# Ledger of designs, part 92: designed miniproteins, single chains, continued (4)

Each design is a single chain, and the fold is of that chain. pLDDT is the mean over its residues in the fold that is shown.

## One batch from the design tools (miniprotein)

Design m15410
Fold by ESMFold2-Fast:
Structure m15410 (fold): chain A 65 residues (1-65)
Amino acid sequence: MSLEEAYALLKEKDAELAEQLREAVERGDLETLQRLGTLLVIRYPDPEIAEALRVLTEEARRRLE
């Protein structure tokens, strides 16, 4: 799954939360991303959502480089 696809998928579920996740990725804010990601996994126990969150987390870590 690409970063673009991950954002699109999350935006379809919750557009407001998807924007908060995008901003956290841009800032490299792993703490916020982890907190929001945990809430999403609990709310949406879909493998695709978990995969999208993993992609966002990897991108955020890459940006901290």
Scores: mean pLDDT 79

Design m15411
Fold by ESMFold2-Fast:
Structure m15411 (fold): chain A 55 residues (1-55)
Amino acid sequence: DVLDGMKQIVVGVLDLIETREGAEKAIKEGEEMAKRLPEVSETLLKKVEEIRKKL
């Protein structure tokens, strides 16, 4: 469904951002999306943490 499609896109985009500045922005946006989309918040927060660990 639409929510699952959005989850796949967001996760893919977060995986592609590997610069420090891009990662910091993606972390903030991912956390805000997790607040607005609780059904996918776990997946979004996991990807945010993976990016944070790369910094």
Scores: mean pLDDT 68

Design m15412
Fold by ESMFold2-Fast:
Structure m15412 (fold): chain A 84 residues (1-84)
Amino acid sequence: KEEADRLFEKGLELYKLGDYESAAKAFEKALELAPDDERAAEAYANLGEAYRKLGDFEKAKEYYEKALALDPSNERAKENLAEL
């Protein structure tokens, strides 16, 4: 859990710095370590945002859909998916 927590935070930090490839890798690793974590839906939404910034709209859509499968009330994922 501690390692996954750190990777979720690192992913967000890298995203803010504009390093979307490293951000995506950090979030993907966090989800590998903690796929059932309470933050999984938000991590998938963050992955969708990172891939959207990279221009990979297919992966962005996939990750937003995964976020919504875990939390159908995630307004951020709904709005971003609609804008793809």
Scores: mean pLDDT 81

Design m15413
Fold by ESMFold2-Fast:
Structure m15413 (fold): chain A 82 residues (1-82)
Amino acid sequence: SEEEILKALNEGMEKLAKIGGEDVVTAAMNEAAAEMPSSASLLEQALANVRAAAKKAAELGHEKEAKEILEEVEEKVREALE
């Protein structure tokens, strides 16, 4: 369900916040929001936020962990759509 997809995205964001820090995640979400149209769905916004946070975490030297978290989130989203 969409709720299960959003839960997976939120869990990924919490893991990225733990390694990158809450301020970095907040900055990444603000950056993603600036690029997203106001008509974007909650799912599209949440996915953009996770991708932006993973990019920021990678820039801070957590590239491997950020990649693994993002891949896990994308796999869970894909499975939930089937």
Scores: mean pLDDT 75

Design m15414
Fold by ESMFold2-Fast:
Structure m15414 (fold): chain A 67 residues (1-67)
Amino acid sequence: SAAEQARRAEDLAVRAVILAGEGRADEANKALQEARRYAEASGDPRALASVEAGRAKASELAGQELA
């Protein structure tokens, strides 16, 4: 369902932030890419906003721009 896709996107975005904080930038980047796909599939603009916020925070923690 769209709600399940939105929730998965938000969970993956949170995971990406944690991975970036652990210095696992490649895994964080993969989680963000998956999060974006789920957010787009959900059609929920709030899920997309959550993924973008997570990407910004993960990029800050990784010291590099993540996808």
Scores: mean pLDDT 86

Design m15415
Fold by ESMFold2-Fast:
Structure m15415 (fold): chain A 69 residues (1-69)
Amino acid sequence: MEEEQEEIKKKIDEAIKKVLKEKNPELYEEYEKYGREEAWKNAPKDGELAAAEAGAALRVVGDAIDKEL
């Protein structure tokens, strides 16, 4: 349902922050203070943020599907 999809998106955002905090604390601080768009704009373009987002999103969606969907 639409409410479930919004909940999943929120969990994905939190998972991204968690991964960034562990693997790239500098980028995590930018993400938390200025939001994703600014963090991405200032990030080194070596794929670290994109990889963290993909991994976190897949994990959160997988968990949500197994437990709620």
Scores: mean pLDDT 63

Design m15416
Fold by ESMFold2-Fast:
Structure m15416 (fold): chain A 90 residues (1-90)
Amino acid sequence: DLEELLKKQQEELERQKALLDGLFTQLERYQEFGAGREEIEELYEKLLELMDKLNLPESERERARELVERALKSSEKQEEIEKKVLEELK
């Protein structure tokens, strides 16, 4: 009984860690290649929900939020550059 409970807790923790890692990897890609606002907003929502579920301290939540905001800014700049390049390439 205790072993099963402990195993489920470990699996959940691993799942949360994997999800966080995946979100960070996705943010890195968004920064480099740019992405649509909808995609970034969905990622942002998932991150906010995850932070709430994990009941993270404010300092950790702020750090995660900053990463998302940086990705949004970088993606927005890259989108502007891409639009200009595509207009020129016409």
Scores: mean pLDDT 70

Design m15417
Fold by ESMFold2-Fast:
Structure m15417 (fold): chain A 97 residues (1-97)
Amino acid sequence: MIKLEMSGDLEVKAGETAEISAKVSASEPGEIKIKWYKRKEGSSEWEFLKEEIIKAGEIAKLKLSNLEANETYEILAKAIFNGEAAWGKPQKLKVKA
């Protein structure tokens, strides 16, 4: 079984870099593939951002820059390990002017 927990910045100012984290727990050691997605709140479509590989028990980090002022984003990670997939709970990130 695999579990993914999201954390990180909840609010940033326009022009600042936001950092979102994904912690993955797995019952066995190994390499975990992490896929990162974002969307604007109210959008039905997820934008794929990047893919990375981490080891079980590590924290994956996503840095987001050039975010639009007065917008709320949802950030999501998907972990894939031994053919099993786990989704994090989407994290809301509010961008202030």
Scores: mean pLDDT 85

Design m15418
Fold by ESMFold2-Fast:
Structure m15418 (fold): chain A 65 residues (1-65)
Amino acid sequence: SMADLRAEVERLTALLSDPDELVRLEAVQRLGAMLPVAPEAREPLLRALSDPSPLVRDAARLYLG
């Protein structure tokens, strides 16, 4: 359902604040995969472009470009 998609985007968005770089990377990859069906994933991906990790920034750029 749309409510389930929104709840998943909110959960993944919270993981972008995780201290573990690999947790944030997985969150970006999952948000990026959801973009075609959940446009609300775009805003947290845009924020991930400013992440301290180049791996996280590059993943976000790939899904937004």
Scores: mean pLDDT 88

Design m15419
Fold by ESMFold2-Fast:
Structure m15419 (fold): chain A 62 residues (1-62)
Amino acid sequence: SMELLQKAKESLKKGEEALKAGDGAAASTAYFEAVRLAEQAGDKELKEKAEELLKKGQQAGT
């Protein structure tokens, strides 16, 4: 779904902004939402990318 893909991308952007603000918990939540939305959209590549960002977000804090 095009709508689900757009929501997944918006969640990734929210995660990036939260990470820049030093809020690793908010970043992890946003990346987790991106994973779920990408899975619902059937986009395996976007899901894998979001999962990778989720792991990196948990390891990196500001």
Scores: mean pLDDT 77

Design m15420
Fold by ESMFold2-Fast:
Structure m15420 (fold): chain A 95 residues (1-95)
Amino acid sequence: MEELERLRKALQAGDYDAALEIVREMFEKAKSYEDFLKLAREVLDLAVEAGVPEDQLRDLFGTMLDIAMDKIPPEKRLEVARELVRLYQEALERL
């Protein structure tokens, strides 16, 4: 996935502004909540691999959560939010 490779490079370079913009682009293209959760896992895995600081990991998580809350139907938002928080907590434990 072209966006994942661009994200990896941005995270490795410490270009967190570019990383946030790439995450927004990727999530804008997501069609289902399952796609959102898959992308969130991939983004968090890359951030942990790159050794992203905890505050930047929080910013990435916040961006993903904000987009999900805007795009996911109300009846699924709580479920998606809970799963995103779980993935974020697992990523924090791996830092």
Scores: mean pLDDT 81

Design m15421
Fold by ESMFold2-Fast:
Formats: structure tokens, C-alpha cells, sequence
Structure m15421 (fold): chain A 55 residues (1-55)
């Protein structure tokens, strides 16, 4: 599911595995049924990355 892919993305970012995180993000976007869902996924991914960079 999309929620499972976003959780996997978060774990990979927290581990510094950015190439694999990018692959998971692409899979989530491919599964999104609309531009609104794609925008939500990108917003959540950006938030995860910002939280990582604040450390």
C-alpha cells in the first residue's frame, strides 16, 4: 500500500540510504491514482527529509 511505501521511505532516509529511498518514492508515485495523491506523497517525503536534515 502507499502508506507502507511511505513508512519504508522514512526508514531508508533515517538510515541514510537515499538511493533506495528514491526508488521507494518512485514506486509510491507510480501507484498514486491522482495528481492530488502524488502531491501529498511528495509533501510527506519532503517533511521526512527536512526532519532528517535538522539532525
Amino acid sequence: SLDELLEEYRRLVEEGRFEEAGEVLQRALDLSPSGAEAARILEEASRVMEEYLKK
Scores: mean pLDDT 81

Design m15422
Fold by ESMFold2-Fast:
Structure m15422 (fold): chain A 89 residues (1-89)
Amino acid sequence: ALEHLRAARRHLEEALAALEAGDVEAALAHLERAREHLRKVADDPLAQAALALVEAALAALRLGDVEAALHSLRLALALVDEELARLEA
């Protein structure tokens, strides 16, 4: 569980940096990898909520809505950070 959450966090951070730089293709690739890692821990309610937000960010980017994607991505990252803090305590 912890290893998949850390991998998801890393990919979400890279997706956020890519979107802020205007690299939508790189952001999509990182969001897809974050989604794969979150699916492996989807029995966790915070990870399940983060997964839904990653899927919303992917859908928003496919529609060209970068602002909606950034909002969902920041929220997903915050939830993953919260769960990691809980598990590392």
Scores: mean pLDDT 86

Design m15424
Fold by ESMFold2-Fast:
Structure m15424 (fold): chain A 55 residues (1-55)
Amino acid sequence: IGEVARRAAERGRRLIAEKGTLDAQGNLTLSPEARAELKRIGDELIDAVEAERAK
């Protein structure tokens, strides 16, 4: 169930780590741009997992 799933997860984690910022309260927050890209990565991951299952 896939290198594709692992890669997508790694990209998402990397995006959070690189684009995430600490809020004044110490909470990690994502910019709207990073959040949109994370959603894209998540959608791609879900699609890849479903495609692998269908095979």
Scores: mean pLDDT 72

Design m15425
Fold by ESMFold2-Fast:
Structure m15425 (fold): chain A 95 residues (1-95)
Amino acid sequence: KEEILEKIRKAAEELVKLADEGIPNPQLRDAIRAAVDGLVEAVEKGDRQKAATLIVSLNLLVTAAYLEGADPETVEKIREKVLELSKLADEYLES
């Protein structure tokens, strides 16, 4: 449904904003943005395998940010948004 896709886009925007504000490494911010954009596109196209791969990639990028010294509270908020996006993507792709 269009309503789930709207929620996905909103959660994606919120995740990118958290990364831009809280991750000091610009290469990691760019990689997270690219992965989020790719995830939204994969969901819109019904590509379940690509969506799952991009969720894994996002979790790895968030872990890399933590290991590089990003604020743990910010990292946890980003992880929560990745989980939200994963659940919404699964719901949309099952529809």
Scores: mean pLDDT 85

Design m15426
Fold by ESMFold2-Fast:
Structure m15426 (fold): chain A 60 residues (1-60)
Amino acid sequence: MSEAEAKELGKKYGLTARQVLGAYRLSQQLPDAVTLQYLVRDMGLSEEDARALLAELKAL
C-alpha cells in the first residue's frame, strides 16, 4: 500500500495515513476477526466501518 492510498482511506474513515498503514500490516499478518477487533477497539471505528475498511485493505 502506498502512502497516498493510506491517506485517501484515512480521510474516508477518519484515520491518519499512519493508522491505515498499521491496519494494512495487521490485515496481512493476523486473522480478519483479530484485525476487526483492533479497528473497533483501538482505532474507534464502528463495526460497519471496520468491515468496510478491512474489505478495501484486502482488495489492494
Scores: mean pLDDT 83

Design m15427
Fold by ESMFold2-Fast:
Structure m15427 (fold): chain A 60 residues (1-60)
Amino acid sequence: GKKIAVALAPFPKTSPDEITLYEGDLVEVLEVLDDNWALVQSLSTGETGIVPKSLLKEVK
């Protein structure tokens, strides 16, 4: 199944490779890049980009 996580806090995009998340946003984790960053797709917007892994709590 798809690896789904929830954003624990808001994250404002600051670079072209990132996406903006709001607290409670659901994302699909596409790839864990390292200990600090994950490539995700937002389920609300469909945007793909990197976000801090520490903001994500796996839900499924």
Scores: mean pLDDT 82

Design m15428
Fold by ESMFold2-Fast:
Structure m15428 (fold): chain A 93 residues (1-93)
Amino acid sequence: MKTVQLELRLLEITEEEAVFEVTNLDTGKSFRLTLPLLAPVRELKAALKEQFGIPDDAKLVLDGIEIKDDTGVAFLARRIGLGGSATLTVTYE
């Protein structure tokens, strides 16, 4: 089992999209990600796979709350809040 700590920061929100900064707290590497508000969290997992090599079957926990693949990006944006950040714990094997 592998565990990675990420910081998810909400940089911008529009009527249709949210812009996040995702930082790997173990490596200090970060990237910007724009996701539609109606997109499922599965799209975030796809980006984590591309950028950090994290499998798309990984378990996501945002500040102690498990986030399912079908959870909307709008839920994450509202949870974090504009200019806010949250810790995303990612577990996989």
Scores: mean pLDDT 85

Design m15429
Fold by ESMFold2-Fast:
Structure m15429 (fold): chain A 64 residues (1-64)
Amino acid sequence: DLADRVKAAAYVIAKAEGATDEQAKKAGELAKRTFLEALEKGLPVEQAVNLAMNKAREEALKAL
């Protein structure tokens, strides 16, 4: 649920920054994986969201 919201948010932001649908989908998938991994390691939800969004942004900008 929350992981899917993180994925959707990363996708929308990547698209807003000019990424293609394929690049935005990859950014969203990376964000979801990063978020879930951070939660498994015991990070607070806010830190997990920030980490996931930062990694997704780096991936999207690298592709542009």
Scores: mean pLDDT 81

Design m15430
Fold by ESMFold2-Fast:
Structure m15430 (fold): chain A 58 residues (1-58)
Amino acid sequence: DEEEIKKILENLRKGIELAKEQNDKVVARVVLHEAKEEKEKFKDPRFDELIEEAEKLL
């Protein structure tokens, strides 16, 4: 479901923005974990970008 995937991607991007603004490595780790789980569930390569961005915050 494309609309479900888009909503998840947007929520994860907001999490990355929050982690970046707050310099919060706990939030960054939570977002990384969630992005990896969603990638495994949906097999969608768009999650790879979010994983890379979250990893850069660690």
Scores: mean pLDDT 84

Design m15431
Fold by ESMFold2-Fast:
Structure m15431 (fold): chain A 96 residues (1-96)
Amino acid sequence: SMEAIRAQMAARVEEELARLVKEHGLSPTEQAHVRRILERIAEANLQGGLGTDDLVAIAVEHLRSTPPEDQDAAIRALTLVLGPRVTERALALLKG
């Protein structure tokens, strides 16, 4: 069922978040951003297309939806989850 699939995705998101918290000592704000990015990735994976351009689109949408005061936390979260290359491409798209 969709409910069971979403419960399994939520469990995997929390497991990956716990790992990143342990490794990097994330603030509550950074944890919220990491969780949301992982949820976006999980949803995209269910739709059958997860290439570099899909990851860049996720990063762009996350940054666009983030208030100015949270931008540094969002950038750190994106870099930890998606890597610096994807994060840099998303930031470049928002500037031009």
Scores: mean pLDDT 86

Design m15432
Fold by ESMFold2-Fast:
Structure m15432 (fold): chain A 83 residues (1-83)
Amino acid sequence: MSELSLEAEQLIALGRMYISIGKLLESKGDYEGAAESYEKAIELYEKAKELAEKAGDEKLVEEAEKGIEEAEANLKKVKEKLA
């Protein structure tokens, strides 16, 4: 089970990296690039959640769910800027 938990942790870390990239791109006015980064973060967090659920690691499931929530909120804001 440690391998699935480790992979989930790595995917969560990558998701956080893409959130940071999205925020950087927003600060530069690149809303399309920011949207792509947030979409990638959602994908990574969703994979992390699946692995955490298989591992029975409730804390990692919660971290992944919070990551999805943050990425979705940021994506929604950026899409409003593009409309």
Scores: mean pLDDT 88

Design m15433
Fold by ESMFold2-Fast:
Structure m15433 (fold): chain A 86 residues (1-86)
Amino acid sequence: AKEKIEEIIEKLKELAKKYPELKPLIENIVDLIKKLTDESLSELEKEINEGMILIELGVMKVIFPDHPAIEEIRKLVDEAFELVRS
């Protein structure tokens, strides 16, 4: 799980490098995904962090509604959630 989450983080960092206009929102998502890997977090704290990631994706869609990278970012977020829930 941890190795696959690190792979997802690296893919998000590559998207931030390719699309600097998305970089601040992608960096926020990366920081929140890193928090989801903290074994000391309660289930409620994990749910709150997942909700915050979804808010960042919503902000991204409002600011950049036609951006082609948003679906790839959403897919990577969904993969991270599945790994955390396993």
Scores: mean pLDDT 83

Design m15434
Fold by ESMFold2-Fast:
Structure m15434 (fold): chain A 71 residues (1-71)
Amino acid sequence: SDLAKKGEELYKQGRYVEAAEYYEKAAQQAIDAGDYLSAQYYGMKAVDAYVQDGRIDEAVELSDKLGDKII
């Protein structure tokens, strides 16, 4: 996914909040396509990016939101 590639590039630059936003968009695109394995993978990357930036509340909120859609 082009969104996931952008997220990876931003993550490598230490731009964790922006990386998380792109990974979350990639996860949503995967959900919309019925690809729940890719959705889980990108969602975990987004959660990790928020954790790396110390954004624990955003990480928890995203994890809960994705759990509701992927289970």
Scores: mean pLDDT 84

Design m15435
Fold by ESMFold2-Fast:
Structure m15435 (fold): chain A 72 residues (1-72)
Amino acid sequence: MSKEELREEAERDVEVVEKRLPEFSKMSVEEQVGEILIAVAAIELAERAGDEELKKRAEELLKELLEIMKKS
């Protein structure tokens, strides 16, 4: 993968999880784990792409997901 391909994949992963965030607390534990894994993958892809802003966005998203799970 090129850096641009990594960045585009990370951005898609972040956008998909962000769109599903309002429903996250209603998801099964298996589905919630799936969303967390996508967010973790997005962090790694953004880091490899050298996109610090996108990495921060993915990290903030992961923190939100973990906070919701902790309250459940």
Scores: mean pLDDT 84

Design m15436
Fold by ESMFold2-Fast:
Structure m15436 (fold): chain A 70 residues (1-70)
Amino acid sequence: MEAEFEAQVAALAAAIAAADTDGLTPQQILDLAETLGRAMLAKVRATGALDVDAVEAQLAAELAALRAAL
């Protein structure tokens, strides 16, 4: 389980890095980060390891603030 979780974190980091090198706009990078973040949170929720509802609410608030700053 830990190795799978680390692989998912590494995949998210690689996808964000690839998005930056492809010359995506800030809005496209935020959309990609939101999609990948929500997919990871859904996976963590399925394992029952963490209170994902609080983390998901915080992610939504932070993304809204970042979008408002663009």
Scores: mean pLDDT 68

Design m15437
Fold by ESMFold2-Fast:
Structure m15437 (fold): chain A 84 residues (1-84)
Amino acid sequence: DELARRKLEEAKERLEEKGLFDVVDLLEERIRFYSQKAGESFTIAVAAALLSAARILEEKGEFDLANYLRELAEELLRAAQEEE
C-alpha cells in the first residue's frame, strides 16, 4: 500500500507539471471506483487507474507519459504478486 501511494503521488506530480489536471482528476475518480468493489486492494485500484489514464494520454498524444504510467502500473502489479 505504501508503494502504491508513493507511485500515485509521483504520477500525479508528473501530470500536474504538464498541466494535465483533467487526467489527475480521472486517476482519483478511477481509484475511488475500483476501491468501492469489495475485496479490491488499494494497490490493484491504483494500477488499474494508471492504466486507464495511460490510455487517455495516448489519445492526447502524450506517449512518453502514457508509457511512464504503464511502467508504474506494471511495477505495482508485480509487487502485489511478489507478496505471495
Scores: mean pLDDT 78

Design m15438
Fold by ESMFold2-Fast:
Structure m15438 (fold): chain A 75 residues (1-75)
Amino acid sequence: MLSIEQLQKLGAAAVEAIRLEPDDRRMGEELVDLLNQASLGKVTLEQAKERLREIAERASPEVRELLLATIEELS
């Protein structure tokens, strides 16, 4: 289960990623789904990091940098 601080960091990253790429609906939906699953305790920290890494690989360079930095902050 993610801590409240880790959930807040994940939420902030999701909001910023959507702001940077508002037309990338698939990325936005994947980030919102991940945040919801994490808030319900349905994913571990390692699973959340892996999903962020997968989203980052398909994202724009700016969003990729943001999501990779977020993974490091979740450690």
Scores: mean pLDDT 86

Design m15439
Fold by ESMFold2-Fast:
Structure m15439 (fold): chain A 61 residues (1-61)
Amino acid sequence: HMSKEEFLDAVRRHAEALGLSPELIEEMLKRVEEVLNDPSLTYEQKLLEITRIVKEALDKA
């Protein structure tokens, strides 16, 4: 069972390994955290939104 903090840290480390700039990483993580904190979204909807956010960050890199 992964905490939100552990998940965000894992995403940060993976993005750093992919060579994303610190600015893109912080923008991406901010958006991911907003999605994780949205009580109106289902788990499946959160996964889809996080996937879109990550893809957008990679497309900008």
Scores: mean pLDDT 78

Design m15440
Fold by ESMFold2-Fast:
Structure m15440 (fold): chain A 70 residues (1-70)
Amino acid sequence: SDPKEKLLELIGRILRLIGELLDLDLEIEKIRKSDDPNKEKKIKELEEKKKELEEELKKLMEEMKAIPDP
């Protein structure tokens, strides 16, 4: 139960979530520029997934703040 190890693991998870959010933003932009007749529905589904990942990111940041100074 090393606080420093937990902090580093949380930072790693946060960075990976940021990467996933950036990938979703890129996919949304590609769909916005497409001629796909279902683009509105697809964008809404991706924006909902993005919101879920943003909520996970908030939780990880709160967990990080709760760790005692290493």
Scores: mean pLDDT 84

Design m15441
Fold by ESMFold2-Fast:
Structure m15441 (fold): chain A 61 residues (1-61)
Amino acid sequence: SPLEEAKELLRKLGELALDPRVREKAEEAAREGLKLVAEGKYEEAVELLRKALEEIEKLKE
């Protein structure tokens, strides 16, 4: 379900926030994604969080 996918993506962002190089971006993405989840916008949350994870992975290269 989109809600379970959003929860998993939020968990991954929490792990990434342990890396100082991407911490701010990971925390910002998690806050925005959590806001969408709180509003019941699960599909939008998944798309936002997935895009944020892709951008963060590029920064770690």
Scores: mean pLDDT 82

Design m15442
Fold by ESMFold2-Fast:
Structure m15442 (fold): chain A 61 residues (1-61)
Amino acid sequence: MSSLRQQGDQLYQQGLQAQQNGDYVTATRYFSQSAHLYSESGDSVGAQRSGLEMLRSQQQT
């Protein structure tokens, strides 16, 4: 079974892929979910990183 942190990593990578494709709406959603999972796992650094990428992607839409 995947841990919450591993799920956060997976969503973060999907967010990066969506950004590369220019799909900033989808990227924002993935980074938002990634930040939530990192926060629940106690990974404050991962949560902050994903949150910043979410805001950057949202500004491109």
Scores: mean pLDDT 83

Design m15443
Fold by ESMFold2-Fast:
Structure m15443 (fold): chain A 93 residues (1-93)
Amino acid sequence: MEEAIEEIVEELREAGLDDNDLEAVREALERLSEEQIRELVEMREELLKEGISVRDAIQVSLARVADPSVSFEESLKLAKEIQDRRERALRNA
């Protein structure tokens, strides 16, 4: 599990995420079960095949694994909303 988490974090670092975003993702991943991490990796591979960026693929997969009742399109919207909230928090600091 730790190895899979570090691989995901490294892919996001290579995709240009800053240290604050990487830390938030790592914390989210550490809250997942081993089975949820496996599901995330599989979903990420499917999204990458569809031409989704590494950043978006991981964030959408993470959102869906955390709440599997959410549709793919809704998960993508939620991932963008999370990014917007983080940007807003940084502006208010």
Scores: mean pLDDT 71

Design m15444
Fold by ESMFold2-Fast:
Structure m15444 (fold): chain A 77 residues (1-77)
Amino acid sequence: MAEEMVEALEKNFEALMKKVEELVKEGKIEEAIKLLEEALKEIEEALSRKEDYPEALVEKLKEIKEEIKKKIEELKK
């Protein structure tokens, strides 16, 4: 079901953001940026095939993409 797929995506994003914050606290800003850029690439690839996904999942992917982009810009100083 689309809602279950969205929940799984949200949990994965939450785990990613926790790892990013841990890296930032350790002063590993470059590693945090790389992790976010890799995640962004995967989301962009998924969105290139958006017609294969439920609409709710596509909207959540777009939302997460914007949050990742914003976090990358924040970390780049």
Scores: mean pLDDT 80

Design m15445
Fold by ESMFold2-Fast:
Structure m15445 (fold): chain A 57 residues (1-57)
Amino acid sequence: SLEELAVKVAKYLIEKKGIPADQATLEDVREALKELGIEVSDEELEQIYALLKQIFT
């Protein structure tokens, strides 16, 4: 689910890059997905970013 991806991205950003979810940008999420080998549409990227902010802020 996109919610599971949002959680995975948030964990990756804090553990691998030291970026907490409240400070994460859309570009941070995009790069994290690329580094995880996950391809998403622009619409899914925006939804993952919104979910990440809702869950962790």
Scores: mean pLDDT 85

Design m15446
Fold by ESMFold2-Fast:
Structure m15446 (fold): chain A 101 residues (1-101)
Amino acid sequence: LLEGIFYYFDKDGDGVLTKEELKALLEHIGVPESEVDSILKTLDRDNDGVISKEEFIHSLNVVLETSEDKSLIKKLLDLDGDGKISEEELEYLKKLVEENS
């Protein structure tokens, strides 16, 4: 599930995501900005602006475990349950990254 989402953001197949891509994804699924900032601060240990697959999965698991709001899980399941992330959803997330960069 989470690996499928990671795969769609890993455009180059290099096994990493940017923090901006992770931020856009978290905001898209409805994670509050304050929680997004907290997650990014935790991952800022590397200072390279890049998130590994393991860090990505860990960050989403932390959000899902700490959030009492099961709607976040439903939104993640919808991204995967309707099939893999659609081209329209992917384009929307790319636009968010480009607009906020």
Scores: mean pLDDT 60

